# Designed miniproteins, single chains, continued (5), part 14

Each design is a single chain, and the fold is of that chain. pLDDT is the mean over its residues in the fold that is shown.

## One batch from the design tools (miniprotein)

Design m16457
Fold by ESMFold2-Fast:
Structure m16457 (fold): chain A 79 residues (1-79)
Amino acid sequence: ADAALFTAAAETRDPELVYEAARHLLRQYRAALERRGETVTPEDAREYGRRLAAELPVPEAAEAARRAGEEVAAELAAE
């Protein structure tokens, strides 16, 4: 479901759709780990964003995925 949303967004090559899908996946990833009592670090969020970016053939879309990871990392660091 969530991975399918990211795949669909990536196929459009639209940086805004990729950014929204990456942010959604990062929030789901964090929620899943926290429900298990695990701590998500800022670096975990950055690494997740970088992994999503590596699957994208368009530089602008890859940058949007990395930016989503950095923003979630900043939110985690502020807590």
Scores: mean pLDDT 76

Design m16458
Fold by ESMFold2-Fast:
Structure m16458 (fold): chain A 83 residues (1-83)
Amino acid sequence: KKKLEEEYKKALEQYKKEVKQSGALIKQGDDLRAQAEALAAQDQAQADAAQAQYDAVGKQSSELSKKASELFNKGLKLQEELE
């Protein structure tokens, strides 16, 4: 019981951290996309670079969201076992 409680607490803490990090990356991506669109008419290379960064940040955000979902589900399973 103590071991399951420890795992549950760690899963929740990690879930919260991953969710917060994912949100920050989404905001960064939105800023980069807006910058890419603004630059497209004057500097296509700089616009392309900003779009590539947006895509990279989007992939990181997706990975963190998936990890957070897995941790959340693990936490729920551990909580059921703790009764």
Scores: mean pLDDT 71

Design m16459
Fold by ESMFold2-Fast:
Structure m16459 (fold): chain A 108 residues (1-108)
Amino acid sequence: MLVPEEPFAYLSPVPATDALGNPVLAVRGVATSDPEDREKVYEETLKLIDEAAEKVGVPDEFRERFKELVREAYEKSPYFAFSALISPDPEVNEATLEALEAQVEDLR
């Protein structure tokens, strides 16, 4: 495979449980400085967050907070890549949001 990366978003299953023993799903997004590709990846990422939240049964509050962090990251950085674990466990979700908040802070 000679084309390494292009702007995309995808939902990746994690084959193992996290440190708390919970099954997790990973939402990943890669954006470029191209405004059209960046917008496309952003919109796809929001849809994947909704899909993952539905599959693992997380509350709307988590989904809204996750989407806000992704929005802030896409606005702050011309290049953005992220990976976040979504779990039915509220403690894992809070840890995920805290990690994303730190990543968004570091984009400046």
Scores: mean pLDDT 64

Design m16460
Fold by ESMFold2-Fast:
Structure m16460 (fold): chain A 120 residues (1-120)
Amino acid sequence: DPLAELMDEAVELVKNNDIEGILEKLQEALARDPNNLENLARRILYLSANSALGLKRRLEKQGIKVSDEEVITYMALSAAEAFRKLGLFDLAEEILKRFKITEEQIKKYKELVEKIEKEK
């Protein structure tokens, strides 16, 4: 299952705070055929992993503690939004399902975004 392997790789890179590894994987995906759905999924997931780690760094600099599960949730939500914007609704739903994103995790993410907004 290529999507499961991709998700496992992205999760491991995020948990290890491996920004260089994420960027390397993204460059590899960008060199491949963009019309191939698997390569497009790779690009979106690695871009979302990079974005999620960037958000973690910003929040931690503000004194907000972020768990690995929260960063993974940001990655999954970011990837699902990107797939929806591309009209790939089935992939967006599959990502949320495979990452087992719960309503509680979505609520917690919204609360965290509200905390960021209060500091602007």
Scores: mean pLDDT 79

Design m16461
Fold by ESMFold2-Fast:
Structure m16461 (fold): chain A 66 residues (1-66)
Amino acid sequence: SAAEAFAQGKEYKAKGDAATDKAEAFKYYALAAQAYSQAIVLGGPGDAEARAALAEVGRKLRALGE
């Protein structure tokens, strides 16, 4: 469901935030982005929240890719 996808995105984002190395952070933020994208497609609880979360994770991924 959209709610499950959003919850999974939050879990992956938390793992990315807790990561001690750049590669691990990138892996989890990428997984979070996939989960948030799925939540948006399914029409999650507050699409605006899922879109904001995806945008935040996207910014983190771009910063790590530099």
Scores: mean pLDDT 79

Design m16462
Fold by ESMFold2-Fast:
Structure m16462 (fold): chain A 89 residues (1-89)
Amino acid sequence: MSPVEAVRLGLEQARELLERGNIMGAATTAKLSADGLAKAAMSEGRFDLASRAGSLEDELGELIDSGTVTEEKVREALRRLEELARELE
């Protein structure tokens, strides 16, 4: 499975969790997908993309650790991940 395919699978899983009301599960899955995207971008020499994905991973981690995760913040994170995944293709 390609790194981009793995990230897209993670995005689909996070969306499903969010639709079922599992906001924390969706945030955690989005964070893991951002990490995977950052590693994939780094391996392809896309340092700008890796930095942006890493920043999103850090932001999601802080929201999870502080207990400030909301549905709206997770939806925005998933939009950002989808845009970054499209840039890696």
Scores: mean pLDDT 85

Design m16463
Fold by ESMFold2-Fast:
Structure m16463 (fold): chain A 89 residues (1-89)
Amino acid sequence: SERQQTILMFRILALSSEVYILETIFNKTDPNDQAKLQQLIGELKDTIARLKEVKEEAKKLNMPQKYLDKLDATIKRAEALIAKAQQTL
């Protein structure tokens, strides 16, 4: 339904903002703070799982390709950030 598509659109925006917040926190994190880096990796993995669930819902609701592309870009950004954090550990 249009209501369900609108709700998913706001969820996509919220999750994209969450990845941006986590990236900002990572950039301010001391590279020697292994505990905080591991916590950030955990939060990024949880966010990726939620993004993948939203992507499957978006496919079922036949949302426009632009939203699927935005989800894929956000997942890749989060995965790249995990790789950077893991290289710093």
Scores: mean pLDDT 89

Design m16464
Fold by ESMFold2-Fast:
Structure m16464 (fold): chain A 87 residues (1-87)
Amino acid sequence: ANREALAEAVRSAITDVLEAAGLSLEEERLEEIAEETAERLAATADPLEAARIFVEGVKRALRLAEGDEAAREAAIAAVDAAFARSS
């Protein structure tokens, strides 16, 4: 797997979720989370485990982000619901 491509995909997905929720995360923290999540994704061959790793990365970014608490909680719930429907 191309780890750099995975990190970029994770970063883009987190950025989209943060923008939709009106939340902000420092670029260095976003990069750290994306790289860490990409490393875990590159290490697994199980699609269900990959989906779980991805979801946990997104939720971690949401928990560290600054902004409205209700919007953060709603975004986390939406991510969990999307994962449950996809599994």
Scores: mean pLDDT 82

Design m16465
Fold by ESMFold2-Fast:
Structure m16465 (fold): chain A 69 residues (1-69)
Amino acid sequence: SKKEIEELAKKIKELAKEVFGIELSDEEALALAELVIKANNGEITSKEELLEKAAEISEKALEFMEKLL
């Protein structure tokens, strides 16, 4: 649901800042949350596709995803 995406985005933003020192915008965090949910649902099945999708969001989103994986 939209609320689940928003709650995940908050957690992603906190993780990125506290663990990796990356300050994500709310828009970047929301897009990353949607991407993570799609990956968990099997809509994204490769690490390569996940990184390509993160790069489309922003350079910071790609950096976050590379550090997370």
Scores: mean pLDDT 85

Design m16466
Fold by ESMFold2-Fast:
Structure m16466 (fold): chain A 97 residues (1-97)
Amino acid sequence: MELTEEQKKEIKELTRYGSAASQAFVEKGEREGKPEEGLRLAEELEELTRKAIEAIINNDKKAYEEYMKKIEELKKRAGLTEEDLAAGRARMDAEVA
C-alpha cells in the first residue's frame, strides 16, 4: 500500500519526536541516578509511538488521538519538561551534522 505524502510527513515527524523524547527519558534517568527507570519510560514511549504510527498508516484517527493522549500523560507522569525535549532534539540535530 502506498502512503500519502501527508501520512509520510506525520510518520517522519512522530518518529523524530519519539526518538528525541526517548533520549530525554534515558538522559533524565541517568541524571537522577535511576537509569533503569529512564530506560523503562523510553521503552513505554517507543511502544506508544509505534502504535500511533500504525494508527496513521491505518487512517485510524481515534486510535491515533488515544495513543497521543497516552504519550502526553506519560510525559506528565514522568515529569519530562519542554526543556528536556528541546535538549533531546538539539542532540539529534548535532548527531546529523
Scores: mean pLDDT 77

Design m16467
Fold by ESMFold2-Fast:
Structure m16467 (fold): chain A 71 residues (1-71)
Amino acid sequence: VSNLPPPTLVFENVKSVEEAIEAARRLDRPGASRLILTVDSEELKEKIKEALKDVRVGWTDRRASDVVEVK
């Protein structure tokens, strides 16, 4: 908790696993600290969650699944 919330990016209606991975990897260190993705398909949502477990974001030593929320 801080006086100001960390910047959060929202990508709506994500259509592919590749798109989700690219969004996570493009997070810049001086920019957003969290990413929210919205996905209409339950099948795609599960595939994105699984793919993000194996992805490291370029601006952190954490897994993408630790900084990306899929709704």
Scores: mean pLDDT 67

Design m16468
Fold by ESMFold2-Fast:
Structure m16468 (fold): chain A 62 residues (1-62)
Amino acid sequence: TSMARAIGGSLRRELLEAGASEEEAERAGKQVADAVASGPTDEEGGRLGEAKAREALRELGI
């Protein structure tokens, strides 16, 4: 969805600005976009995306 792509792209950009590698940022952005798109509703998709983003940030130490 356009929302999933926008959220994933936003996270990718933020991670790059925070010093993550291109590979790390692309992977995290895709995972968050996939999580948002997998939700049965927009609200649930947003919740899943936020949880995945927090997980990625913890793994990257940011």
Scores: mean pLDDT 76

Design m16469
Fold by ESMFold2-Fast:
Parts: sequence; structure tokens; C-alpha cells
Structure m16469 (fold): chain A 72 residues (1-72)
Amino acid sequence: SRIERAEAALMAAIEANPDGKISNEEAIAILKSLGFSEAEAEELVRLGDYNGDGTLDRAEVGGLVSWLRVEA
């Protein structure tokens, strides 16, 4: 599903980054590449980045994906 592909792509980007995080802009770009609209991608990343630090770690991506599965 689109949600499973989003989780895999975001987690792969985090694994490729030595800091164990990805920027909000990078996450938005990944989601848009998977068929999410800009508004959907921005809202999902905002929900995942609940501490407002401008980055997503593995726990935040997991939380975002879990939230998205409930809403889907």
C-alpha cells in the first residue's frame, strides 16, 4: 500500500543518514514521490514532527505511520 511504501522509504532515508534523522523537507519530498499531494505530505510531516525540531527520527516516523493507518 502507499502507507507501507511511505514507511519503508522514510525508514530507508533515516538509515542512510548518519544522524538517524531526516529533515521535514526531505520527508515531504519522499512522500510526494509516492503520490501524496504537497498538502497531504506537509500535514503528515507536521503530525510526525510533534516536537517541532524540523526533523523526523524512527520513532516519529513510526508514530506518523500508525496515525495514518488509523485515518486510512
Scores: mean pLDDT 77

Design m16470
Fold by ESMFold2-Fast:
Structure m16470 (fold): chain A 90 residues (1-90)
Amino acid sequence: SLMLEFIQEANLAGAEAQRRIQALKEQHPDKAAEIEEATKAFNLEFTGQVVDLIDLYLNGASEEELQAKLDEIKANMDAQMAAIEKLAKA
């Protein structure tokens, strides 16, 4: 199940990001509220992109189209995590 494997990979990466975000809030309590708001935006966007991936699959998208969407999700997640880390350390 290619789809299940990719969703699992994305979810594991998301869980690791959440652990790092929690540690950043504990290390930077003065930034906790700003980190929390950025985390809400991160979670909303991530969930929306996973839903889009599922919709593509249900509409008969090719493996190449599914892979491209997964790569996009991962790139966006990495970029948002980097922004949260910069916010915490500012």
Scores: mean pLDDT 82

Design m16471
Fold by ESMFold2-Fast:
Structure m16471 (fold): chain A 61 residues (1-61)
Amino acid sequence: HPTIEKIAKEKGVTVEQLLSLVEAILSASGEDRELLIRIAEHESGLTEEELNEAIEAYKKL
């Protein structure tokens, strides 16, 4: 997926890692979802905006 590949390359993560992260976030609810987003930002340098872009791209698969 072009958007997911672009974000993964810019942040130095694999496409598979980004897809797994998006799936985990979508499976979580409430506070757990917020926590996963914050962990992703800290560990991979992804912004909330980039995570939202990846989520929207994933929903169109």
Scores: mean pLDDT 78

Design m16472
Fold by ESMFold2-Fast:
Structure m16472 (fold): chain A 56 residues (1-56)
Amino acid sequence: GPLPNDEGARAMGEAARAAGGERTGPEASKAAWQVSADAGGSTEEMGAALAALAGR
């Protein structure tokens, strides 16, 4: 179910995917990771955002 931290991670994942859309293949994942790092700065939140991207 949705938790406060899950909503933040989801928003970071959506933003990372939007930024990564300019790139294709594995480079999109790198761009998404950088956007997540810039947005949250925490390893836990970045991991959650990356997991959301990988699930799509």
Scores: mean pLDDT 55

Design m16473
Fold by ESMFold2-Fast:
Structure m16473 (fold): chain A 66 residues (1-66)
Amino acid sequence: MSKEELREKGDEYEKKGDEAEKQGNYREAYTYYAQSAGYYQLAGDDEKARESAQKAAEMRKLDKQK
């Protein structure tokens, strides 16, 4: 994939993570934010990758609270 396509995938998964988080689906939100971070990292977008990775970590913390 081109770097542009990788950034678009990062954006797509970030939006899916945001939607899952709003619904309280923290496990799904974690997965989507982690995927987003991976795509942003492959695209060379270190700032967005870091932000998405931090959101993923927060979702994982919330998912452990039953």
Scores: mean pLDDT 83

Design m16474
Fold by ESMFold2-Fast:
Structure m16474 (fold): chain A 118 residues (1-118)
Amino acid sequence: IEAQIVQQLRLASAHLRRGEEHTTEPIRRLEAGDTDGAIAHLQRALTATSIGENYLRAAASYRKEAQEALNKARVAGRTTRLALEYAEKGDTDGAIRNAVASRGHYREAVEEIERVLA
């Protein structure tokens, strides 16, 4: 692994971990009735996911093994978007279920990055 690829993978991991944090906080806020706070955190998770995906695309162009991490990050992004849509519609149960699922997908993406870095 070249130093630039390692740096891109580490930055991707950091941003995807922020995505996980911003999908954890909405669960607590939705349970408390703070839908606006949950929406704000889900939007931050999507922003972090976009940045992480950009770093993974750069890494995958040089190292094919990063493609699996990128695919998992994309699944996390899609599930986070679904959680946001349910929250915006006032479907608290749908929003929580998709935020929980998305948190798992962020963990899988980070785990795959760690395998590439090993």
Scores: mean pLDDT 89

Design m16475
Fold by ESMFold2-Fast:
Structure m16475 (fold): chain A 69 residues (1-69)
Amino acid sequence: SLIEKMREIGEEFIALLEEAGFPQEHIDQVRKILDATIELAEKMSKEEQEKLLKQLEEELAALKESLAA
């Protein structure tokens, strides 16, 4: 499902922040924001979910690029 894909991307985001050595307090805040975003996404239309998923994929790719530089 789209929601399951969003959760997978969220966990990849968290793993990258942990590997990059971000403070635990910052990681905990990001996790709370991701959890809240996914909860809101469950109430969205399929079209809105697809748009959000694409945005999250693009943001994950940008984070990976930033950390590799």
Scores: mean pLDDT 83

Design m16476
Fold by ESMFold2-Fast:
Structure m16476 (fold): chain A 107 residues (1-107)
Amino acid sequence: SAEIRALQSALATRVAERGGRAGFILGEDADAESVRAAIAAAERLLPKLRPGELLLGYAANDKAGHPMGAAVLFDAAFEPLAAAGVGGPDRSAEEVVAELLERFRRD
């Protein structure tokens, strides 16, 4: 959607201003709310971003249709430095990150 593209573009601009790169991995069920969750997770990592690093957002819904978002910060060699997650009220940030990374590791 135009809204999802605008949200992705806004984060990519902020990451580029810090000399980094942004990417997004979207589940087939990803919507504006799950993308907003991924952006919120990415914004928590943005202060740690150094030039040449990659900030990768992950957005999907859980099996009940609740939006989930995660972000992982990678160095220039694609080694993970930090992660953040945003999900439903009954999920920890660590649980959201683990679920999204497991889901997309298989794709």
Scores: mean pLDDT 81

Design m16477
Fold by ESMFold2-Fast:
Structure m16477 (fold): chain A 88 residues (1-88)
Amino acid sequence: MLEETKELLAEAEEKMKEINDEKEKTKILAEVIARVLRRIGGEFLLDQYRKKPTPLIEEQILIEIRTFEELGELEEAEELRKRLEEIK
């Protein structure tokens, strides 16, 4: 997670180098921060499910997957779904 977060921030920094509009840079940074926070939430729930698999925790993970899908973060949604299925 922490290493993936650094990679995501590095990608955002690289994209911002190509952009001269400060407003557009701020938008990109905000989107990246929001994605990082959602990934942290998914990882936390997945870790809790590994320790104590309950229907409630599974439901929360499925809600996170749906949230990623609704935001167009399809790769993140698929990764979280795959990881959930691997530990079921």
Scores: mean pLDDT 73

Design m16478
Fold by ESMFold2-Fast:
Structure m16478 (fold): chain A 62 residues (1-62)
Amino acid sequence: MSTSERTGRLVGLHEGRLALEEGRGEEAAKKIAQASADARKNGDFGLARGLEEAAREAERLA
């Protein structure tokens, strides 16, 4: 089981959200973008879509 792939996507989103709440838009955008790329590699387009939206929110703070 590739838990690394799942945790990578979830951790990236979660850490991105935390960075966003702390006003670290650039850090959030980087982490979420990486998680989105991982989601796409796994064919999880629904999750990738949500991650892209989160990255855009983070970019608003950057």
Scores: mean pLDDT 68

Design m16479
Fold by ESMFold2-Fast:
Structure m16479 (fold): chain A 85 residues (1-85)
Amino acid sequence: STEDYVLDLVRETVEWIKERKEKMKTLSPEDQKRLEGDVRDRLLQLSSLVLTHVAPGSPVGEEVIRLLEEVDPEFAAILRQQMDA
């Protein structure tokens, strides 16, 4: 289903962010800023898919928020508010 596809994409994105955050520890300040921008842009694209295809309060929606909390709790809180609106 589309919801299962989005959930898998969230899982892949969260693992990618974890890997990139670990890599950031070895990067120059300029490269760190670029990587932070890439993470932000990918999260914003992901949020549009979640808001379009995932029902608020659904088991998939709760799992999406839980996964995002592992890498960006503030972003997860904002997304929850947007889903509940």
Scores: mean pLDDT 85

Design m16480
Fold by ESMFold2-Fast:
Structure m16480 (fold): chain A 55 residues (1-55)
Amino acid sequence: GKTAEEEACERLRALGPEAYTNHLVAQLLAAGLDFDTAHRFARAEVERLKVVCNV
């Protein structure tokens, strides 16, 4: 079975970092975060995933 992290790596590779950042921002906004905070958190998560996914 795929872990959530492996699925995130597949999405990052398929969409690229810009599109995947936008995807995460949309999810964080739906969770009730403001735009600036959502964007900041999404960027940090994508940078973390780049290291973990070897991208």
Scores: mean pLDDT 82

Design m16481
Fold by ESMFold2-Fast:
Structure m16481 (fold): chain A 84 residues (1-84)
Amino acid sequence: DDEARVPELVAQLDSPDEAVRVAAAEELGRIERRRPGLATEHLAKLLDSPSRETRNIAERLLREQAELGDEAAREALARHRAKR
């Protein structure tokens, strides 16, 4: 169930273990290829996370997805910047 896995993988981006963060980022990328936009809303919510590390990782992943042509990721980043 990709929808159940996305929040868990997103939580793993806050791991102190670099290998865990890399694996979670890779799997989120695979999920986005299978179901474009599925992780975008969850990653966008992380932009408001109390953890600075989590916010930075979420922003990077959204930028990577936007560069790959994910319009939903691009729009999520634009909305976050406008909303403040």
Scores: mean pLDDT 74

Design m16482
Fold by ESMFold2-Fast:
Structure m16482 (fold): chain A 83 residues (1-83)
Amino acid sequence: KAEEAFEAIKSHAPPHIEVELLSETDTSLVLRFRSKDPSMSPAELRREVYRVLAEAMKDNPLIAGFQVLSVEPNEVVVEVLLK
């Protein structure tokens, strides 16, 4: 369940965005998205993170939703909620 959701999210991430699993429970994943592109603004990274998560939710019905936990210049931390 969690592994399937994580792989779906990773598959939609472009190569310049790194996705790291920080923690996992039966009902959630905490993920860190980090930009490898120094020209990417914090707003651009946040938009790409929302796009990646929206596309992953289309691919995997086990993803119920997500919430943003923190936003830093090159890093966004998100909690992904599982069904």
Scores: mean pLDDT 81

Design m16483
Fold by ESMFold2-Fast:
Structure m16483 (fold): chain A 87 residues (1-87)
Amino acid sequence: MSPEEQQRQGQLLWQSYQEAKVLQKKAEELLKKLQEVDAEKAEKLQKELDELKKKLEDAIRLGNAEESQKLLEQLKQKVKEMEEYLK
């Protein structure tokens, strides 16, 4: 890998880590609200979020920038789904 590509991947991993922390906090708050409205939907989304969180943490730890970005996008989609459901 070129030095430029290594720098790019490192930047993407750091950005993914920071965004994941923000999205995880938001997801937890949305799940708490969703549990009061639709417990079954909340349970399904909680399981999916726990799986995504584990995979994302593993991808970041292993330095897989491409995988971490894909998983971060999936996390963003789950957060959006919860926000739209609660409207």
Scores: mean pLDDT 80

Design m16484
Fold by ESMFold2-Fast:
Structure m16484 (fold): chain A 75 residues (1-75)
Amino acid sequence: MEEEEQRLLDELKAAAEAGDLAKVEELGEKLKELARKGAREEARERGLSEEEQEKIAREAEERARRLTEKLKAAA
């Protein structure tokens, strides 16, 4: 999970450096989905409730969204 997230982050940064905003948005959406899924799986592995899993997944998705917006602003 972390390795796949790092790969997407590297691609996202490269797209931002190239000024390819459309690709930044596409990769950002993929990063959000990956972060949400990974956070939910991690919470499940820790034995957290379904409600807590969803909350943690939402928080991870929000962090990925903010990172994508920051990278778009820097491009």
Scores: mean pLDDT 78

Design m16485
Fold by ESMFold2-Fast:
Structure m16485 (fold): chain A 82 residues (1-82)
Amino acid sequence: SEDLIAAVVSALEAGDLDAAVTLGNQYLETNKIDESSFVADLIGALNASGKPLDSDTIKALSEAVKNGAPLSEILEIVKNAL
């Protein structure tokens, strides 16, 4: 849901990676989607909140997803870019 994605964004902005991972896993399970779809939704939510990720960060996220990185690593990339 949009509320769960907004909660993930808020946790990442607060620097709370553990909360972001917990909420992200809840979003994945609730929507029955993969990590690539989740990352696309997260990028969209950040754009909507006025905090777009730069092209280098998007490239790093794409490579991490392609390599099967755990959600914690994916979310840490986003957290470090905020």
Scores: mean pLDDT 84

Design m16486
Fold by ESMFold2-Fast:
Structure m16486 (fold): chain A 78 residues (1-78)
Amino acid sequence: EKEKKIENVEKVKKAIAELIEKGEIKAGDRLSAEELAKASGLSVGATKEALRELEKLGIVERVKEGKKTLYRILGGGE
């Protein structure tokens, strides 16, 4: 539902911000949905749904690399 989607989006956004603050990733880096799921504590499916919303917000960009789908970090979240 909508509330759950918003909460999951915020969890993924916060995980990205924390990884940037720790210096583990930076803008332009590419991460899998599996890596972001581990960082956010969500399932891969919930993470992919949240990433779709973050893509609409311009926070991440979906990129295809071979057989893998990765997400490029476009900015640290406000």
Scores: mean pLDDT 77

Design m16487
Fold by ESMFold2-Fast:
Structure m16487 (fold): chain A 88 residues (1-88)
Amino acid sequence: MAEEDEKVLEEAEKKVNEAKERVDKALSTLPEEEAKKLREEYEKKVKELSDESTQLYLQGVPQKEVAQRFVKGVEEIAKETVEKAKAL
């Protein structure tokens, strides 16, 4: 049980970090103005997810479920941001 919990949280952290790395790499190829706009949109959406995750945790939602929901949201935001960057 503890091992399964650690695996879920470790995988979640890894996916969030990998998503951020993909965003940073994609934005590094853009002009500063465009990179700044997409980075601000990414950070704002991730912050909104983080705030929502905190509220769910305080309401008694299991940590695993909160972590999985957060990861899914971050991956979707990162994918959208990377696709927008590549389309420019």
Scores: mean pLDDT 80

Design m16488
Fold by ESMFold2-Fast:
Structure m16488 (fold): chain A 82 residues (1-82)
Amino acid sequence: PSIKLTVTLPTGKKVVTTFSSDETMGEALKKLVETAKSSLSKTEIEKLEAFAKELSEVKLGDYSEEEATVLLTDAVKLALSL
């Protein structure tokens, strides 16, 4: 099944992306980067891609849509603050 998430970037931009419940948080972050590429700098893209590797074992389908949205938003904020 597919999960539709609205993720708020640190810039305040909201991105609506559809994820499979079979996808990991790392895969979701990579998909988010591709969707929001025009709103991200090269450095921000590199930081998000590096952080996605750390979240490769976390399955998005183990969370509710609300929990997954918060977790993904927080992961983006954390990655970009590093």
Scores: mean pLDDT 74

Design m16489
Fold by ESMFold2-Fast:
Structure m16489 (fold): chain A 62 residues (1-62)
Amino acid sequence: MFHPSEPVSDEQKERLRQTAQQAGLDEETIQSLLHSVENYSDSQTVEAVIRHIQDIQRRRQQ
């Protein structure tokens, strides 16, 4: 790619799914989130969502 807005990769979707599962989101919520990122998001948006979920997990530890 020539650096256009990068589409969401399968690896990013798997990372998002696993991160959301570890954060305690239910299966229906995870499926809706994956559907949204596949149809309405780019790679940067998915990375931001993963980081937000990770931040929630860190906050729970404190």
Scores: mean pLDDT 72

Design m16490
Fold by ESMFold2-Fast:
Structure m16490 (fold): chain A 101 residues (1-101)
Amino acid sequence: MLEDIRKNTAVLAKYLTKKQREKIIEELEKGYVSEEVFGPAFAFAVGLALTNEEDRKAVLRLQVLLAQSDAIVYDKEQKKLVITDEAVREALIEGLKEGIE
């Protein structure tokens, strides 16, 4: 699961700008991603990935894996996705970093 989260996040990361990846990583290192940062970037990246068959499968698989991990809690008051599992958070960060180098 963790390796699959990392690999599928790396596929999504290639559709994000370097600046978007750096901002998401910065927030993930704090244990969350704000809706205003993650929402638009994810929607745009998913939209682009849907134009490629293999990348579409990877992004949809990432969504399923994150839902199954039960590691993500939406904080409605702060409008943040809180990553409650450190290993899941680290897998997401590593996947995002693969697109920066």
Scores: mean pLDDT 77

Design m16491
Fold by ESMFold2-Fast:
Structure m16491 (fold): chain A 79 residues (1-79)
Amino acid sequence: SELEERLAELEAQYREEAALANEGDREALDRAIEILIEGARLKAEAEMTPEEKAAFEAKLAEQRAELEAARRRAAEAAA
């Protein structure tokens, strides 16, 4: 129940940030991505062992680095 309520809150926040990102707010895009990552993390961690959780956190860090690099490339291409 608490997990479901928290995921619903994150989904609502994601929709608001995604709408702002569609209007050109790059900081809103960053916040939307963080919200997606948090929701996925909470859902996965509810079913994980500590070892699986550590591996999942490492994978998320890798994906965040890739998204940050892609964001920088997009900004450089737009300049």
Scores: mean pLDDT 77

